# Designs tried in a protein design run: designed miniproteins, single chains, continued (3). Part 53

Each design is a single chain, and the fold is of that chain. pLDDT is the mean over its residues in the fold that is shown.

## One batch from the design tools (miniprotein)

Design m9944
Fold by ESMFold2-Fast:
Structure m9944 (fold): chain A 62 residues (1-62)
Amino acid sequence: AEEEVEKFKKEVEEAYKTKGFEEAFRLLQEKLAEFAEKHKDDPELVAEVDKRLAEFLRELKE
């Protein structure tokens, strides 16, 4: 899980730098949807990852 989150962070950061916030946010939503499908038996983990990735993207913007 942590390795996947770090990989998602790197991909979202690259998208933010090359394509901007809106595209990075869209990629974040796509990655989260894939993660949620893979971990559908652990909704608390999915919610935590969603929050962490959203906060990460917000920090990149600020």
Scores: mean pLDDT 78

Design m9945
Fold by ESMFold2-Fast:
Structure m9945 (fold): chain A 97 residues (1-97)
Amino acid sequence: SEKEKLKKKLEEILKEMKELLEELKKLLEETEDEELKEFLEKFIKEAEKKLKEIEEILKNADKMSIEELKKALLQAEIDLGIIQLQLGVAKLVEKKL
């Protein structure tokens, strides 16, 4: 019950991360500023790594404790927030270039 609830929350975060990653990739394709492209490439690489970490957690979730899943969920929520901020800042900077 509690494990299934935590797994569902991780799956929701994974879906949101995938959507943000697609937005970062679209912004990279649309920008002409070489320095902003370098930052976006770094953000994309970091987001892809975090996304793969969540996928691996979900594959092993049935073998993990409730405490381990709660810690993984908290980390995933922090990582999602960081990606959201990075995208927001990149969009703001792009409008000024």
Scores: mean pLDDT 89

Design m9946
Fold by ESMFold2-Fast:
Structure m9946 (fold): chain A 98 residues (1-98)
Amino acid sequence: MSDEELLERALEVVERTAEELAELARRGASREELLAVFRRGAREVAEIASQLSEENRSIALALLETFAGYLQRLLDGELSVEEFERLVREAIEAARAA
């Protein structure tokens, strides 16, 4: 798999994890359940990032940090689920354009 293909796989993991988190949040899932899903996705992204070039690793890890920040704001009631989904999608698009 090429470096660019690996980066796209990391972006896909963030997208899938965000979609799962949004669905669970709409169903009233607990903070503990949401954090467990996030940690699973974060580990998969970190594993892929370890195989990336330094430049693309920085992109993947910066996206993961941004994603974690949005999840924290969702958990604290500062973001609606709709706002969370939009912000994560925008962050993924920004990472893809880098």
Scores: mean pLDDT 89

Design m9947
Fold by ESMFold2-Fast:
Parts: sequence; structure tokens; C-alpha cells
Structure m9947 (fold): chain A 56 residues (1-56)
Amino acid sequence: SELAEEADRLGTLAAILAAQGRREEARRYAEKSVELGEKAGFGEQARRGAETALSL
């Protein structure tokens, strides 16, 4: 689904930004990824991705 693809894309971007030290941008993209992931029916995977990104 488009929501699933967008959630995955935003989660990946959040992880990249977090690795680069761009914490505020990483958090914003992680939040959007979780929101879209929950709407697409895989909120657990989206939250896990966000937690991993924000821990870095």
C-alpha cells in the first residue's frame, strides 16, 4: 500500500538522519513513519524502527 511504502521510506530517512546527528529532523520523520505505519496496520514495526533511529 502507499501508506506502507511511505512509512518505510520515512523510517529509513529517520535512521539516516539520526546517524548523521540530525536529531530533530530524525524525530520528525520517525513520528510521521509511526503515524503512517499505524494507519497501514504495522504500527509495531514502525515504532520499533523509530525507537532504533532515535536511540542513535
Scores: mean pLDDT 76

Design m9948
Fold by ESMFold2-Fast:
Structure m9948 (fold): chain A 63 residues (1-63)
Amino acid sequence: TEAEELEKQAEEKIKQAINYADQGAALKRQGNQEEADKLYSKAVELAREGQELYKKAQELRAA
């Protein structure tokens, strides 16, 4: 169903967000704050997109 497709897309975006956050943390420990900030921003954006997809999937299941 469309809801299942959205849930899968949400999971992929959340997984990517975690990966970017981990990479950002590693760069911060190396003293590369500028690159770390870019990855953190990417992680936050992907996490928000994932949450929006989950919300849309819930709305479709409730209909």
Scores: mean pLDDT 86

Design m9949
Fold by ESMFold2-Fast:
Structure m9949 (fold): chain A 89 residues (1-89)
Amino acid sequence: MKAEELLKKGKEALSKGNIDEAIRYFEEAVKLDPNNAEAYTLLGYAYMLKDEYDKAIEAFEKAIQVDPSNETAKRLLEKAKEAKEKKQS
């Protein structure tokens, strides 16, 4: 399966509320294509939905390393950091 097909299946799983299934598809997508910023962004977003903020932060930071112009990943990174602080306070 190509990374693009894995992203499609992950997005479909997210739309159905199957967050753990979506995470598995996005993890496989980043393994297959480590330079896919969208895959890291979607992986981070799925981790945020599970309140796994440390993993979300790592995924968004990787998305920004791959594509420094990715405004979505930058915005979500700040939200993940804020959510982590609120949860740990």
Scores: mean pLDDT 85

Design m9950
Fold by ESMFold2-Fast:
Structure m9950 (fold): chain A 68 residues (1-68)
Amino acid sequence: MSLEEIKEGLSNLSEEEKEDIIKRAEKILEKFGVDPEKLTKEKLEEIKKDLSELEKLVLDAYYVLRNE
């Protein structure tokens, strides 16, 4: 899924749903020892190699919410 598709999906979510995505993504990042505030696109792509499809979507959504 592209970042543009994720951004479109996110625009239809409530604030509570967006907060849930943020919390889920932070738990994934914590498992990899990554500071959420320092997450780069390069680091995101590295982490995604070891994730399930659902976890990849959660991290992509989190990245979009923080940077777009």
Scores: mean pLDDT 75

Design m9951
Fold by ESMFold2-Fast:
Structure m9951 (fold): chain A 55 residues (1-55)
Amino acid sequence: MELVEKAKELFDKMTELAKKIREAIKNGEDVSDLVEELKKTAKEYQKVVEEIRKR
């Protein structure tokens, strides 16, 4: 089961979204969509980590 790889991909995506949010804030851009995407990715990451913990 490839849960560890999925968790790594989600973590990398969260890191990239966080960088985009910081850049958008510096530019005075709306971050609402990026923040929502980060929240969704974080929830998926949490669920994957919980499934790994059950093993």
Scores: mean pLDDT 80

Design m9952
Fold by ESMFold2-Fast:
Parts: structure tokens; sequence; C-alpha cells
Structure m9952 (fold): chain A 65 residues (1-65)
């Protein structure tokens, strides 16, 4: 549901504030998965934003480890 996607996004943001990039990535990917399953054109920009955030987090984690 959209509510579950929002909860996952909120948890990703909380993890990011704690600099827990791996947990932030997991929850961002979960939010993206749920939004893609909803398949609503209204959320297309949000999906693209999450995909860019996930790409950034993956590159950041790779550089730090």
Amino acid sequence: SLEEAKEAADKAQEALKKKDYKTALEYAEKALEILKEINDPEYEELIKSLEETIKYLKELIKKLE
C-alpha cells in the first residue's frame, strides 16, 4: 500500500540521518518496490527520485567500503 511505501521511505530517511547507509538503502529499495507494484502514473516522479537516491547510496557505500 502507499502507506507502507511512506513508512519505508520514512525509515530510510531516519537511517540516513544516523548515517546508516545500508539500512537507508534497504528501506529505500522497499519503498521503490511497493510504489512500482502500485503502478500509478501519479507516482512516476517519486519513483525516479527514489531510483536516483538508491543509485547514489549504492555508489556511496561502495566508496566507503
Scores: mean pLDDT 81

Design m9953
Fold by ESMFold2-Fast:
Structure m9953 (fold): chain A 63 residues (1-63)
Amino acid sequence: SSLALAALADLERLLGRERARALFEQVKEMLSQGREDEAVALLVSAGLSREVAEGIVAALKLS
């Protein structure tokens, strides 16, 4: 849960609060469905680097 909170905080810093929360919930939903590659692609499409996107997905999977 600490890792998920840190990931959300990083998204809020980069994208702003409302956009980050919507994106965070969508990524969690994708991960619950096993759609990991699509979750990474969504974050990259939102303007994050692939490295940052992969880190966020890894953090959420550990939560």
Scores: mean pLDDT 80

Design m9954
Fold by ESMFold2-Fast:
Formats: C-alpha cells, structure tokens, sequence
Structure m9954 (fold): chain A 79 residues (1-79)
C-alpha cells in the first residue's frame, strides 16, 4: 500500500538523518550534508505518498529540518 511505502521511506530517511548527525559529530561535514539531503528527498517522497494531512505535514517538517541540517553541514564543510 502507499501508506506502507511511505512508512518504509520515512524509516530509511530517519536512518540517513541519524547517519548525518553521527558524521557531524565526527567532523565529516561533507558526507553529513549528503546524508541530510538524501533524508530530505526521502521524507518528501514519503509525504507525497501519505494520504493523511497530519502525517504529510509531519513528513514535510522533517524534510525541511533535514534540508536545513544539510545547508548547515555544507557551511561547516566550507570553513
């Protein structure tokens, strides 16, 4: 089902986001940025598949947060 697909994409995005956080702690900012961008894309795909407006909003919020994290990591990588 679309909801099962959305849940799987969300779980994958959560894992990628956690990997990005761990990479930030290690100072691997460029790889962290890549993981956060991948997480943002998967949260967006999960949101598109979700038919529940509340779940969609939550997934969009997670996507935006992941994108902000990616930009922050890219800024740190440039220093």
Amino acid sequence: SKEEEAQRLKEEADRLFDEGVALMEKGDYQTAAEKFREAAELYDKAAELSTDPEQRRELVRKSVAAYIAAVGAEIEASL
Scores: mean pLDDT 90

Design m9955
Fold by ESMFold2-Fast:
Structure m9955 (fold): chain A 64 residues (1-64)
Amino acid sequence: DFERDVIEALGLIYLAIAKLDEQKGDYKNAAESYRKSAELFRQAGNTELAEEADKHAEEAEKKY
């Protein structure tokens, strides 16, 4: 499904943004981007990646 593939790709882009912010020590923006990534993965039907992104968000949220 092309639409789902595009949404999943957008989820991966937000995941990359979140990791960059995390590397910079910007845990607040990282957490927000991880949450956006998780929502996009859920919309794409990729529950496993959504759960991983939510876990990353939770860890970032503990650091600010």
Scores: mean pLDDT 85

Design m9956
Fold by ESMFold2-Fast:
Structure m9956 (fold): chain A 68 residues (1-68)
Amino acid sequence: MDDILRAIAEDILKKYEKDPEGVREGLEESIENEEALKYFLKGLELYEKGKKEEAIEYIVKGIKIENK
C-alpha cells in the first residue's frame, strides 16, 4: 500500500515542478478534508526546501487522511 502511495506522491511532486500553481489549485479543489490538504501543502513546502523524502511522507499522510 505505502509503495503505491509513495509513487502517487512522487508523481504529484513531478507535476508540481512543472506547474506549481496548477497542482496547488487542483489539490485545493479535489481534497475535501482540511487536515489532509494541510499535509499536502506542507509536503509541497518541504519539497521546495529540498526535503524530498519528508515531502513524500507528508503527501502520503495527506492521502491516508483524505481516504478515511
Scores: mean pLDDT 83

Design m9957
Fold by ESMFold2-Fast:
Structure m9957 (fold): chain A 96 residues (1-96)
Amino acid sequence: SMAEKERERLKTEYGLSDEEIEEVRRIQAEMRDAMAAGMPLEEVKKKFLEELKKKNDQKGIRLVEIAYESLKSFIDTLLAVADEVDAEIAARQAAR
């Protein structure tokens, strides 16, 4: 269900085809693997874009940027929820 919601968002917000959505998912998986290996997301993006710029792959550059924006938005959302939970715990501890 989450994969279907992300697919629909990519179609609606970015106008991507089914083939382009599959490519974005592949790029996101490679970005996550690089992050799991200890590379910051900003460095992963820079490295991916550098290789595509050398090839003058304008379509690839666009798909990498979309993959980055979607992944960053997801991470930012998770961090915001974590901060809100931490604030609620601190408030409850201060009240006792």
Scores: mean pLDDT 78

Design m9958
Fold by ESMFold2-Fast:
Structure m9958 (fold): chain A 74 residues (1-74)
Amino acid sequence: DELERVLREIEEIIEEMTALARAGRLTEEELRERRERLEELLELLRRSGAPEETLERLERRLRETEELARRAME
């Protein structure tokens, strides 16, 4: 299941970013690298025909995660 595998990878990246932010170890470089990977995975989901609702939910969660990460770096 390609959709399930991609969703799992997105979840793992979000979890890692959150853990790094909480530990005060998230750098701007690490945030950039993970953001680029997440953008690639979202594009793959769009091409794979993921439901619009699923994509909207993920994009919102990614925005929230990025905001949390940015706040942790302040």
Scores: mean pLDDT 78

Design m9959
Fold by ESMFold2-Fast:
Structure m9959 (fold): chain A 65 residues (1-65)
Amino acid sequence: GAADRAAAGEGARAAGLAAGLGEEGSQTMYDGGFNDPAAGRAAAGAALEEGDRARGVQLGKEGAA
């Protein structure tokens, strides 16, 4: 579904960066896996929650409002 597209896109981007493709190369992968930016935003929120979960300590302290 649409949620899976964003997760696939972000996964591809992360893989590209880890492989050393750089931001430009990884962005191409993200776009290929991420077809719908609007629908992907909701999925990105879920994926970001898992990633940002580790930063919950910093966010809770900092309070980036």
Scores: mean pLDDT 54

Design m9960
Fold by ESMFold2-Fast:
Structure m9960 (fold): chain A 79 residues (1-79)
Amino acid sequence: MEMYLRKAEEFEKLAEEKEAAGDFLSAGNHYFFAGVEYEKAGELDKAAALFRKAARMYKKAGHEEASANLEARADKLAA
């Protein structure tokens, strides 16, 4: 659990740095990886939040279908 949380935090920090730099595709990928690590840790609400951040980044990068799929996945995790 602890290892997944640390890894999730590292991916989230990298995603924030990429987002600030305007690299929305890399930001989306890192937010997605952070969400996956939170999901493995059983932190489903946090995972859903990160998947929504990833979806927002993918939409900015022109990947609207991937964005929609992640929004749907996040909604199911938060239910």
Scores: mean pLDDT 85

Design m9961
Fold by ESMFold2-Fast:
Structure m9961 (fold): chain A 62 residues (1-62)
Amino acid sequence: SSAAAKQRQVAELQRELALLDRQMAILEELMPDSDPQTQKRIAELMAEVRARKAALEAQLAG
């Protein structure tokens, strides 16, 4: 009887993944028009987004 709770958790993780994908798209669009210091910060944020996405995907798999 934990199936409903599992489905809600999966839906929440999927929503977070969709938000991270949107954040990545925005960062990728901002990158080419940014100064070098801002590009470095964008690259750091992209790495953080990728790490968070990987962690959420691991939660969905396990």
Scores: mean pLDDT 85

Design m9962
Fold by ESMFold2-Fast:
Structure m9962 (fold): chain A 83 residues (1-83)
Amino acid sequence: SAEEHLQKGKELFKQGKLDEAIKHYNEAIKLDPNNAEAWLNLGKAYFAKGEYDKAIEYYQKAIEIDPSNVEAWKALGEANAAK
């Protein structure tokens, strides 16, 4: 399920396995493209890789889906400041 891929991605992210986490976040999004948390976590993984433009793109998508997510707005600000 989308939630299973999201949770697996989070576990891999905690282990520093960023590319594997990204693969699972992409599978979660493929199954449920309106999952704001999956887009937010995909952005965080790209931010951790130093790919700030991709992180910004995915944080913006999370905000479009859930504009009340304060974490996504903060992450977007940090990514814009980093580039």
Scores: mean pLDDT 90

Design m9963
Fold by ESMFold2-Fast:
Structure m9963 (fold): chain A 99 residues (1-99)
Amino acid sequence: MEELKQELYELIDSMTKDELKTLLRNLVSDPRLREKLIAALQKVRPDIDASKLTEEELIKVIDSLSYEELKEVMRHLIDQLTEEDLQRVLELAKAIKAA
């Protein structure tokens, strides 16, 4: 668990703004992670009622976030994930960075 979280934190800190946007867009399309992603987004952008947004509107919000805000959303999301979900997100992030 902690080893997966640490690896994912380090990976996120090394990702570009475009790579983070791609990662978050992929995660918003996953119904299993959407609720946790919405909660993470609310922590970073409390002015947005993300729970009322469609998938398309959530993608627009993600595209409007600064580099620092994108990293903070990912950190808040990681803190909510199970070991299985952490592994899945880590594999996706590695694939995006390798592309």
Scores: mean pLDDT 82

Design m9964
Fold by ESMFold2-Fast:
Structure m9964 (fold): chain A 59 residues (1-59)
Amino acid sequence: SETAAKILAMFEIEKALKKGQSREEAVKAGTEALMEKFGLSREEAERIAREAYKDLLSM
């Protein structure tokens, strides 16, 4: 589901940010995880990862 994909992206993004990586590096980490685990295209995975990043910052 898109909700499960977004949760995975948020988890990977938070891990990257805690390691001191930039926003773009964190979004890339989320994008790659979504492509690997959900089989999403790069464009779809990046869209979800960017939305996950925005939601994470709003919490």
Scores: mean pLDDT 84

Design m9966
Fold by ESMFold2-Fast:
Structure m9966 (fold): chain A 86 residues (1-86)
Amino acid sequence: MAAARKEIDEGVEAMFGATKKKIEAEKNKDEIEKIEAEIEIAEQWLRIEKIRLELNPSKEIEERIKEIEKEIEELKKELEELKKKK
């Protein structure tokens, strides 16, 4: 499916870009930018897994989606706590 393939490719590119942002944030000791980049990575991963679930339904993919959603929730809470410190 051309549309689904394009969305997956875009998600992979976005994840690669977010990973570079995370590395730079770690190097600069910017905890807020680091967590923002981690959220961006997780959101792109979630998007890709949801597309995969639509193409080929699988319990493994459903479990991964739930794990990623929990990870995003935890990262967002961590980001809020860090913003409160500044």
Scores: mean pLDDT 79

Design m9967
Fold by ESMFold2-Fast:
Structure m9967 (fold): chain A 95 residues (1-95)
Amino acid sequence: GAIEAAEEAIEAAEEAIRAAEKGDILAAIGAVLRAIGSLLDVEAAEGDPEVLEAARRAAELALEAAVAALRGDLERARELLEEARRALEEAKRLA
């Protein structure tokens, strides 16, 4: 469902940050592509509109975190990841 897809987006963002910390650019690119796929899965999901909106917000923030990590901005990536986690907690509360 949407929550599971948003969780996968956050996992991809965490992977992007770890890859960027190691200088593994190909792994970071792969993680960004996974985050894009997870966001598309959220957008294709059906369910309660409030849950879908919160899950979409979490996945969008996770994708932004992954892109920031790929760009080498680890501080911004971690900040966005924390925002994504808070949005996911909200989605879970609404479900």
Scores: mean pLDDT 89

Design m9968
Fold by ESMFold2-Fast:
Structure m9968 (fold): chain A 85 residues (1-85)
Amino acid sequence: ASAAAEAARLERVQRAGEQAEALVEALRKAFEESKDVGGITEAATEAAQGLSAILAEDPAARGVVAKAAREMERALREALERIKA
């Protein structure tokens, strides 16, 4: 019983991690295509909503969502620096 529940949870966390990483990749591509702060902010907002949806479906995804959020924050800072340059 508990072992089967743990296996199902690990599978859900793995799928959530794949979805979160896909959102990070989509965000990076959107930042490459964006030339202004407005476009970057819109892309970041959409990605944040996607991460919130993943976390809402399964709280076990908290760790993979937190990792993706940190990668998104880093990508956002780099994109804003490129606009300032």
Scores: mean pLDDT 81

Design m9969
Fold by ESMFold2-Fast:
Structure m9969 (fold): chain A 93 residues (1-93)
Amino acid sequence: SMDQVRQSVTSVFDTMITRGVQYGDSDTVDQFQQIRNQIIQSIDNGDIDGTLNLMRQAQQRGRDFSRRHNVSPSIVDSMMRMHDGAIDNIRQA
């Protein structure tokens, strides 16, 4: 459902923004806030392809963030699973 899509996306971005704050990376916080706003607008417009592309961009930025801050592999795997789950929910919507 669209509510499940919104919930999955929100959970991913809340986690990424919290991590950005914890690591003191204000640029990452700003980027994820901007992408979240774009994704919500894309969802509201019914643009599934645009939403998927933005989620993939967010996932890549999450990987870049993790490499830059030497985040542990277990945390990276957990974050990437959240992104994959949100992408799957969007595809099934």
Scores: mean pLDDT 83

Design m9970
Fold by ESMFold2-Fast:
Structure m9970 (fold): chain A 62 residues (1-62)
Amino acid sequence: SIEQQYASKYSAASIMEAATTANELLKERGYDPEVAEREREQSRRLAEELREEARRLKELAE
């Protein structure tokens, strides 16, 4: 449904925002830049996978 698509996109955006904020805090506390970059990349991939799964489920449900 449209609600499911919206929820999935909203959730993905929220995950990216949370990850960005967490990485900024971690950098201020002396966290490794390479770790921060890796976590950002993982968050992006997760958001994409969530969007693809949402679309696949919607297609299956018609």
Scores: mean pLDDT 66

Design m9971
Fold by ESMFold2-Fast:
Structure m9971 (fold): chain A 57 residues (1-57)
Amino acid sequence: MLARAVRDFEAPGPEHLSVKKGDLLEITEVVSDGLVRAKNLKTGEEGLVPREYLEEI
């Protein structure tokens, strides 16, 4: 599922993915109600992102 970051998120740890507002991501897995695994389509990096930082396209 394609998503866009609606705001900047700074990863607090190595399992999380930092994103910048406007980044396009592919959601690969829904881990919990508030947390997804996503791949940044610009960098190719994958990690956990809070769902509230993302808007599904």
Scores: mean pLDDT 83

Design m9972
Fold by ESMFold2-Fast:
Structure m9972 (fold): chain A 82 residues (1-82)
Amino acid sequence: MSFDEALELFKQGRYEEAIKGLEELLKKDPNFYPAWYYLGLALAKQKRYEEAIEYLEKALKLDPRYEEAKEELKKVKEKLGE
């Protein structure tokens, strides 16, 4: 599955399928931080906030200047009461 295909699944609300596609991409290139970010977003949409935090933090470790990942991480932590 391509990154664009995984994003299309995400846009359709098919979060479980998007997650699987993003995980396959990250097995090939674990440094591709946009896939970690969208994996975190898809998990947050499923209210899997603890897992979303883990993957958003991975995106930020790869690109510490990723403002969208910082903002999303803050929002997800607020959902957990952190």
Scores: mean pLDDT 84

Design m9973
Fold by ESMFold2-Fast:
Structure m9973 (fold): chain A 84 residues (1-84)
Amino acid sequence: MEKNREEFLKKAEELLAEDPASVEAAELLGVLAQGYLLAGDYERAEALAERALEIARAGAPEDRELLEALEALIEAARAGAAAA
């Protein structure tokens, strides 16, 4: 799991180096945020989901499904942190 998260982060950073509004990078960061949320790492999950949302809003503001999914991840991470 840790190695897979490292690979996803590296790929996202490579995509962002070429295009800071890369929707593919936002999706990868969203997957990473979900992984950290499932592991109980709410601080990293929130930070990654917020970064993914900012990138997605720049690259695909019309993709309501992606934006709502990232907003839900941020909310879930905050709720998890408050319940811990």
Scores: mean pLDDT 81

Design m9974
Fold by ESMFold2-Fast:
Formats: sequence, C-alpha cells, structure tokens
Structure m9974 (fold): chain A 67 residues (1-67)
Amino acid sequence: MDDEQHDLISKYSKKIAEAAKQGDKKKVEEYLKELKEGLLKAGASEEDVEQVVKMLRKGAEKIMAKK
C-alpha cells in the first residue's frame, strides 16, 4: 500500500541523508539496498523502486560533493 511505501521512503531517506552528511558511502549504499528490498516486498513496481533509489542516491551524492 502507498502509505507503507511512503513510510519506508521517509525512514530510509533520513538514514541515507545522515550517512551522506557523514561521508559514509558504504552506509548510503546499504540503506539504498534495504529500501529497494523493502519497497519490492511492499508491492512497489520495479520501475518505481528504481526511480526512488536513483533519486535518493543522486541526493546523497550531492550532499557528499558539497564542500
């Protein structure tokens, strides 16, 4: 259901942003993997999951690149 998918995205988005602020690339990728698996289990389409993961990875990279 969209509500459960939204909760997962919100929860992992915060964790990914925190890891990115610390420059922890490994933790960012771990959280992205967990989010992908969680969203697929919650019934999200592969296309939607790929888009969400791509957006969050790009956001994390921007946070890590800003000095």
Scores: mean pLDDT 81

Design m9975
Fold by ESMFold2-Fast:
Formats: C-alpha cells, sequence, structure tokens
Structure m9975 (fold): chain A 77 residues (1-77)
C-alpha cells in the first residue's frame, strides 16, 4: 500500500511538473519520498527526493516558489 501510494503521488507530481506547477509538484514529490522511506524503499525515496530538489530549483528560477517556501520545502527533506 505505501509503495503503491508513493507511485500514485510520483505520477501526480510528474504531471504537475509537466504542467509547470512546481510548488504542487515539489509537495507531492516530498510526500512520495516520505511514503517510500516508510516502506523501506530507499532507492525510490532517494529518486523522489532528487526530483523534489529539482522542481524546487525550477520553481525558484521561474518565480513560482519564494525563498521562504523553498526553505520550508527543504526542511521537509
Amino acid sequence: ALIAAGNALLDAAAALEAAGDYLSAADLYIAAAALYDAAGAALNSIAATIAAIGVIEDGVIAGQISDAEAAALAARI
């Protein structure tokens, strides 16, 4: 259930990222990483975390994510 839930959040995050919604994508990638970590799926958790960092950076560059929002998201990793 946890891995399946993580996969669903990853799919949703990837769709949001493709749509240019970096803030929502970052939130879902972080949530997916947490579910994978809880499931003991370390490689999946690491991959979701890397994706989260990437969309946070893209969101800051695009002006969609503020420095304060980026710091709050990074604190969840």
Scores: mean pLDDT 87

Design m9976
Fold by ESMFold2-Fast:
Structure m9976 (fold): chain A 77 residues (1-77)
Amino acid sequence: DAEELIREAERLVLEAQRLLRQGSPEAIDLANRARELAMEALRIGPDSLVPRAIGLALSGIGLAFEAALRHGLSSSK
């Protein structure tokens, strides 16, 4: 269900933002997971969800990039 993917991506974006504010490197993993779920929602969801899914994917990309720059983490642990 694309709507459930959107809701889960929203939850992960909020959690990634909290972890980023706390200086936690785990923010990268959650931000990347949110991007993946938003992209999957784009692939399977109706056109009405496209703007929401794109917004969440971009938020995930931005948060992962910012966290990586601040903490020097790679995509592999």
Scores: mean pLDDT 78

Design m9977
Fold by ESMFold2-Fast:
Structure m9977 (fold): chain A 75 residues (1-75)
Amino acid sequence: GRSPDIDEVEEEIKKLIKEIKESKDLEEAKKLKKKIEEIIEKFLSVTPLSKELEEKIKKIKKEIEEILKKKEKEL
């Protein structure tokens, strides 16, 4: 078996981020965030953490936090 491709993981995460952006419910957005965190955790359990991968993960987490912050302000 091959380790998951980072490109495949990024595509899955992008789909979930889009769902967070389109979500009208903060609770659903938080569930989607948890799902992304679980995907990242699973990926990191089988893939060595490179500096480039660490930076990509930080950017993803920051984008999600910014989206959630905006949604919380809209309530």
Scores: mean pLDDT 76

Design m9978
Fold by ESMFold2-Fast:
Structure m9978 (fold): chain A 73 residues (1-73)
Amino acid sequence: LDAATRAAILANIDRIEGLLVPRAESVDPELAKELRAAFDAHRQAVTAGDEAARQASMDKINALAEKAAALEG
């Protein structure tokens, strides 16, 4: 990843976090805390160029987002 592509990815991560975290916070503050930590781990993986850590953090974010959606039902 070049610096411009990495910056664009990080900006998109910030935007998605800004949508998902407040919604999770409204149903479960502990889940929102876990989601913030998962986004932080994902940003670190992207910045480090660690593909395995990036995949693992993305899987974690998806699992937590599904959990939040289930709590809203």
Scores: mean pLDDT 82

Design m9979
Fold by ESMFold2-Fast:
Structure m9979 (fold): chain A 63 residues (1-63)
Amino acid sequence: MELKERAIQAAEELAKLAESKGIPDVAETARYLKKRAEQATDPELQERIAEIAENMKKAVEES
């Protein structure tokens, strides 16, 4: 999987989960991360965005 695709997918999954749980701040953050992932050309930045989205998703799932 391309790092950019991974980052976009992770952000989309986070947004859906946050919306389902009624956490607007996280949903807004997820939308921001998706836009950043779509614009990112640096692989390190793409990986960082994916990690942030994936970690936030775990935190939301534990809540």
Scores: mean pLDDT 82

Design m9980
Fold by ESMFold2-Fast:
Structure m9980 (fold): chain A 76 residues (1-76)
Amino acid sequence: MEKIEKLKEEFEDELTDLVVKLVLEGASNEEILEKVKELVEKFKKKLIEAGMSEEEAKKIGETILDNVEEALKSYE
């Protein structure tokens, strides 16, 4: 599980940095969501390569995306 835990930490940092950067640049919620989707797809591939099942990686990706979409909606 070491590789998967490291990938999760790296992803959390990348996600935070990406969202903060885009918000500061005045990106639309749609642009933020598109960039997050790209990051999530890359993260899913890394998780599968590290030994996570495709099903588990998909669930994690869907959960992250849903959380980001909900957060963006609350920001108007």
Scores: mean pLDDT 80

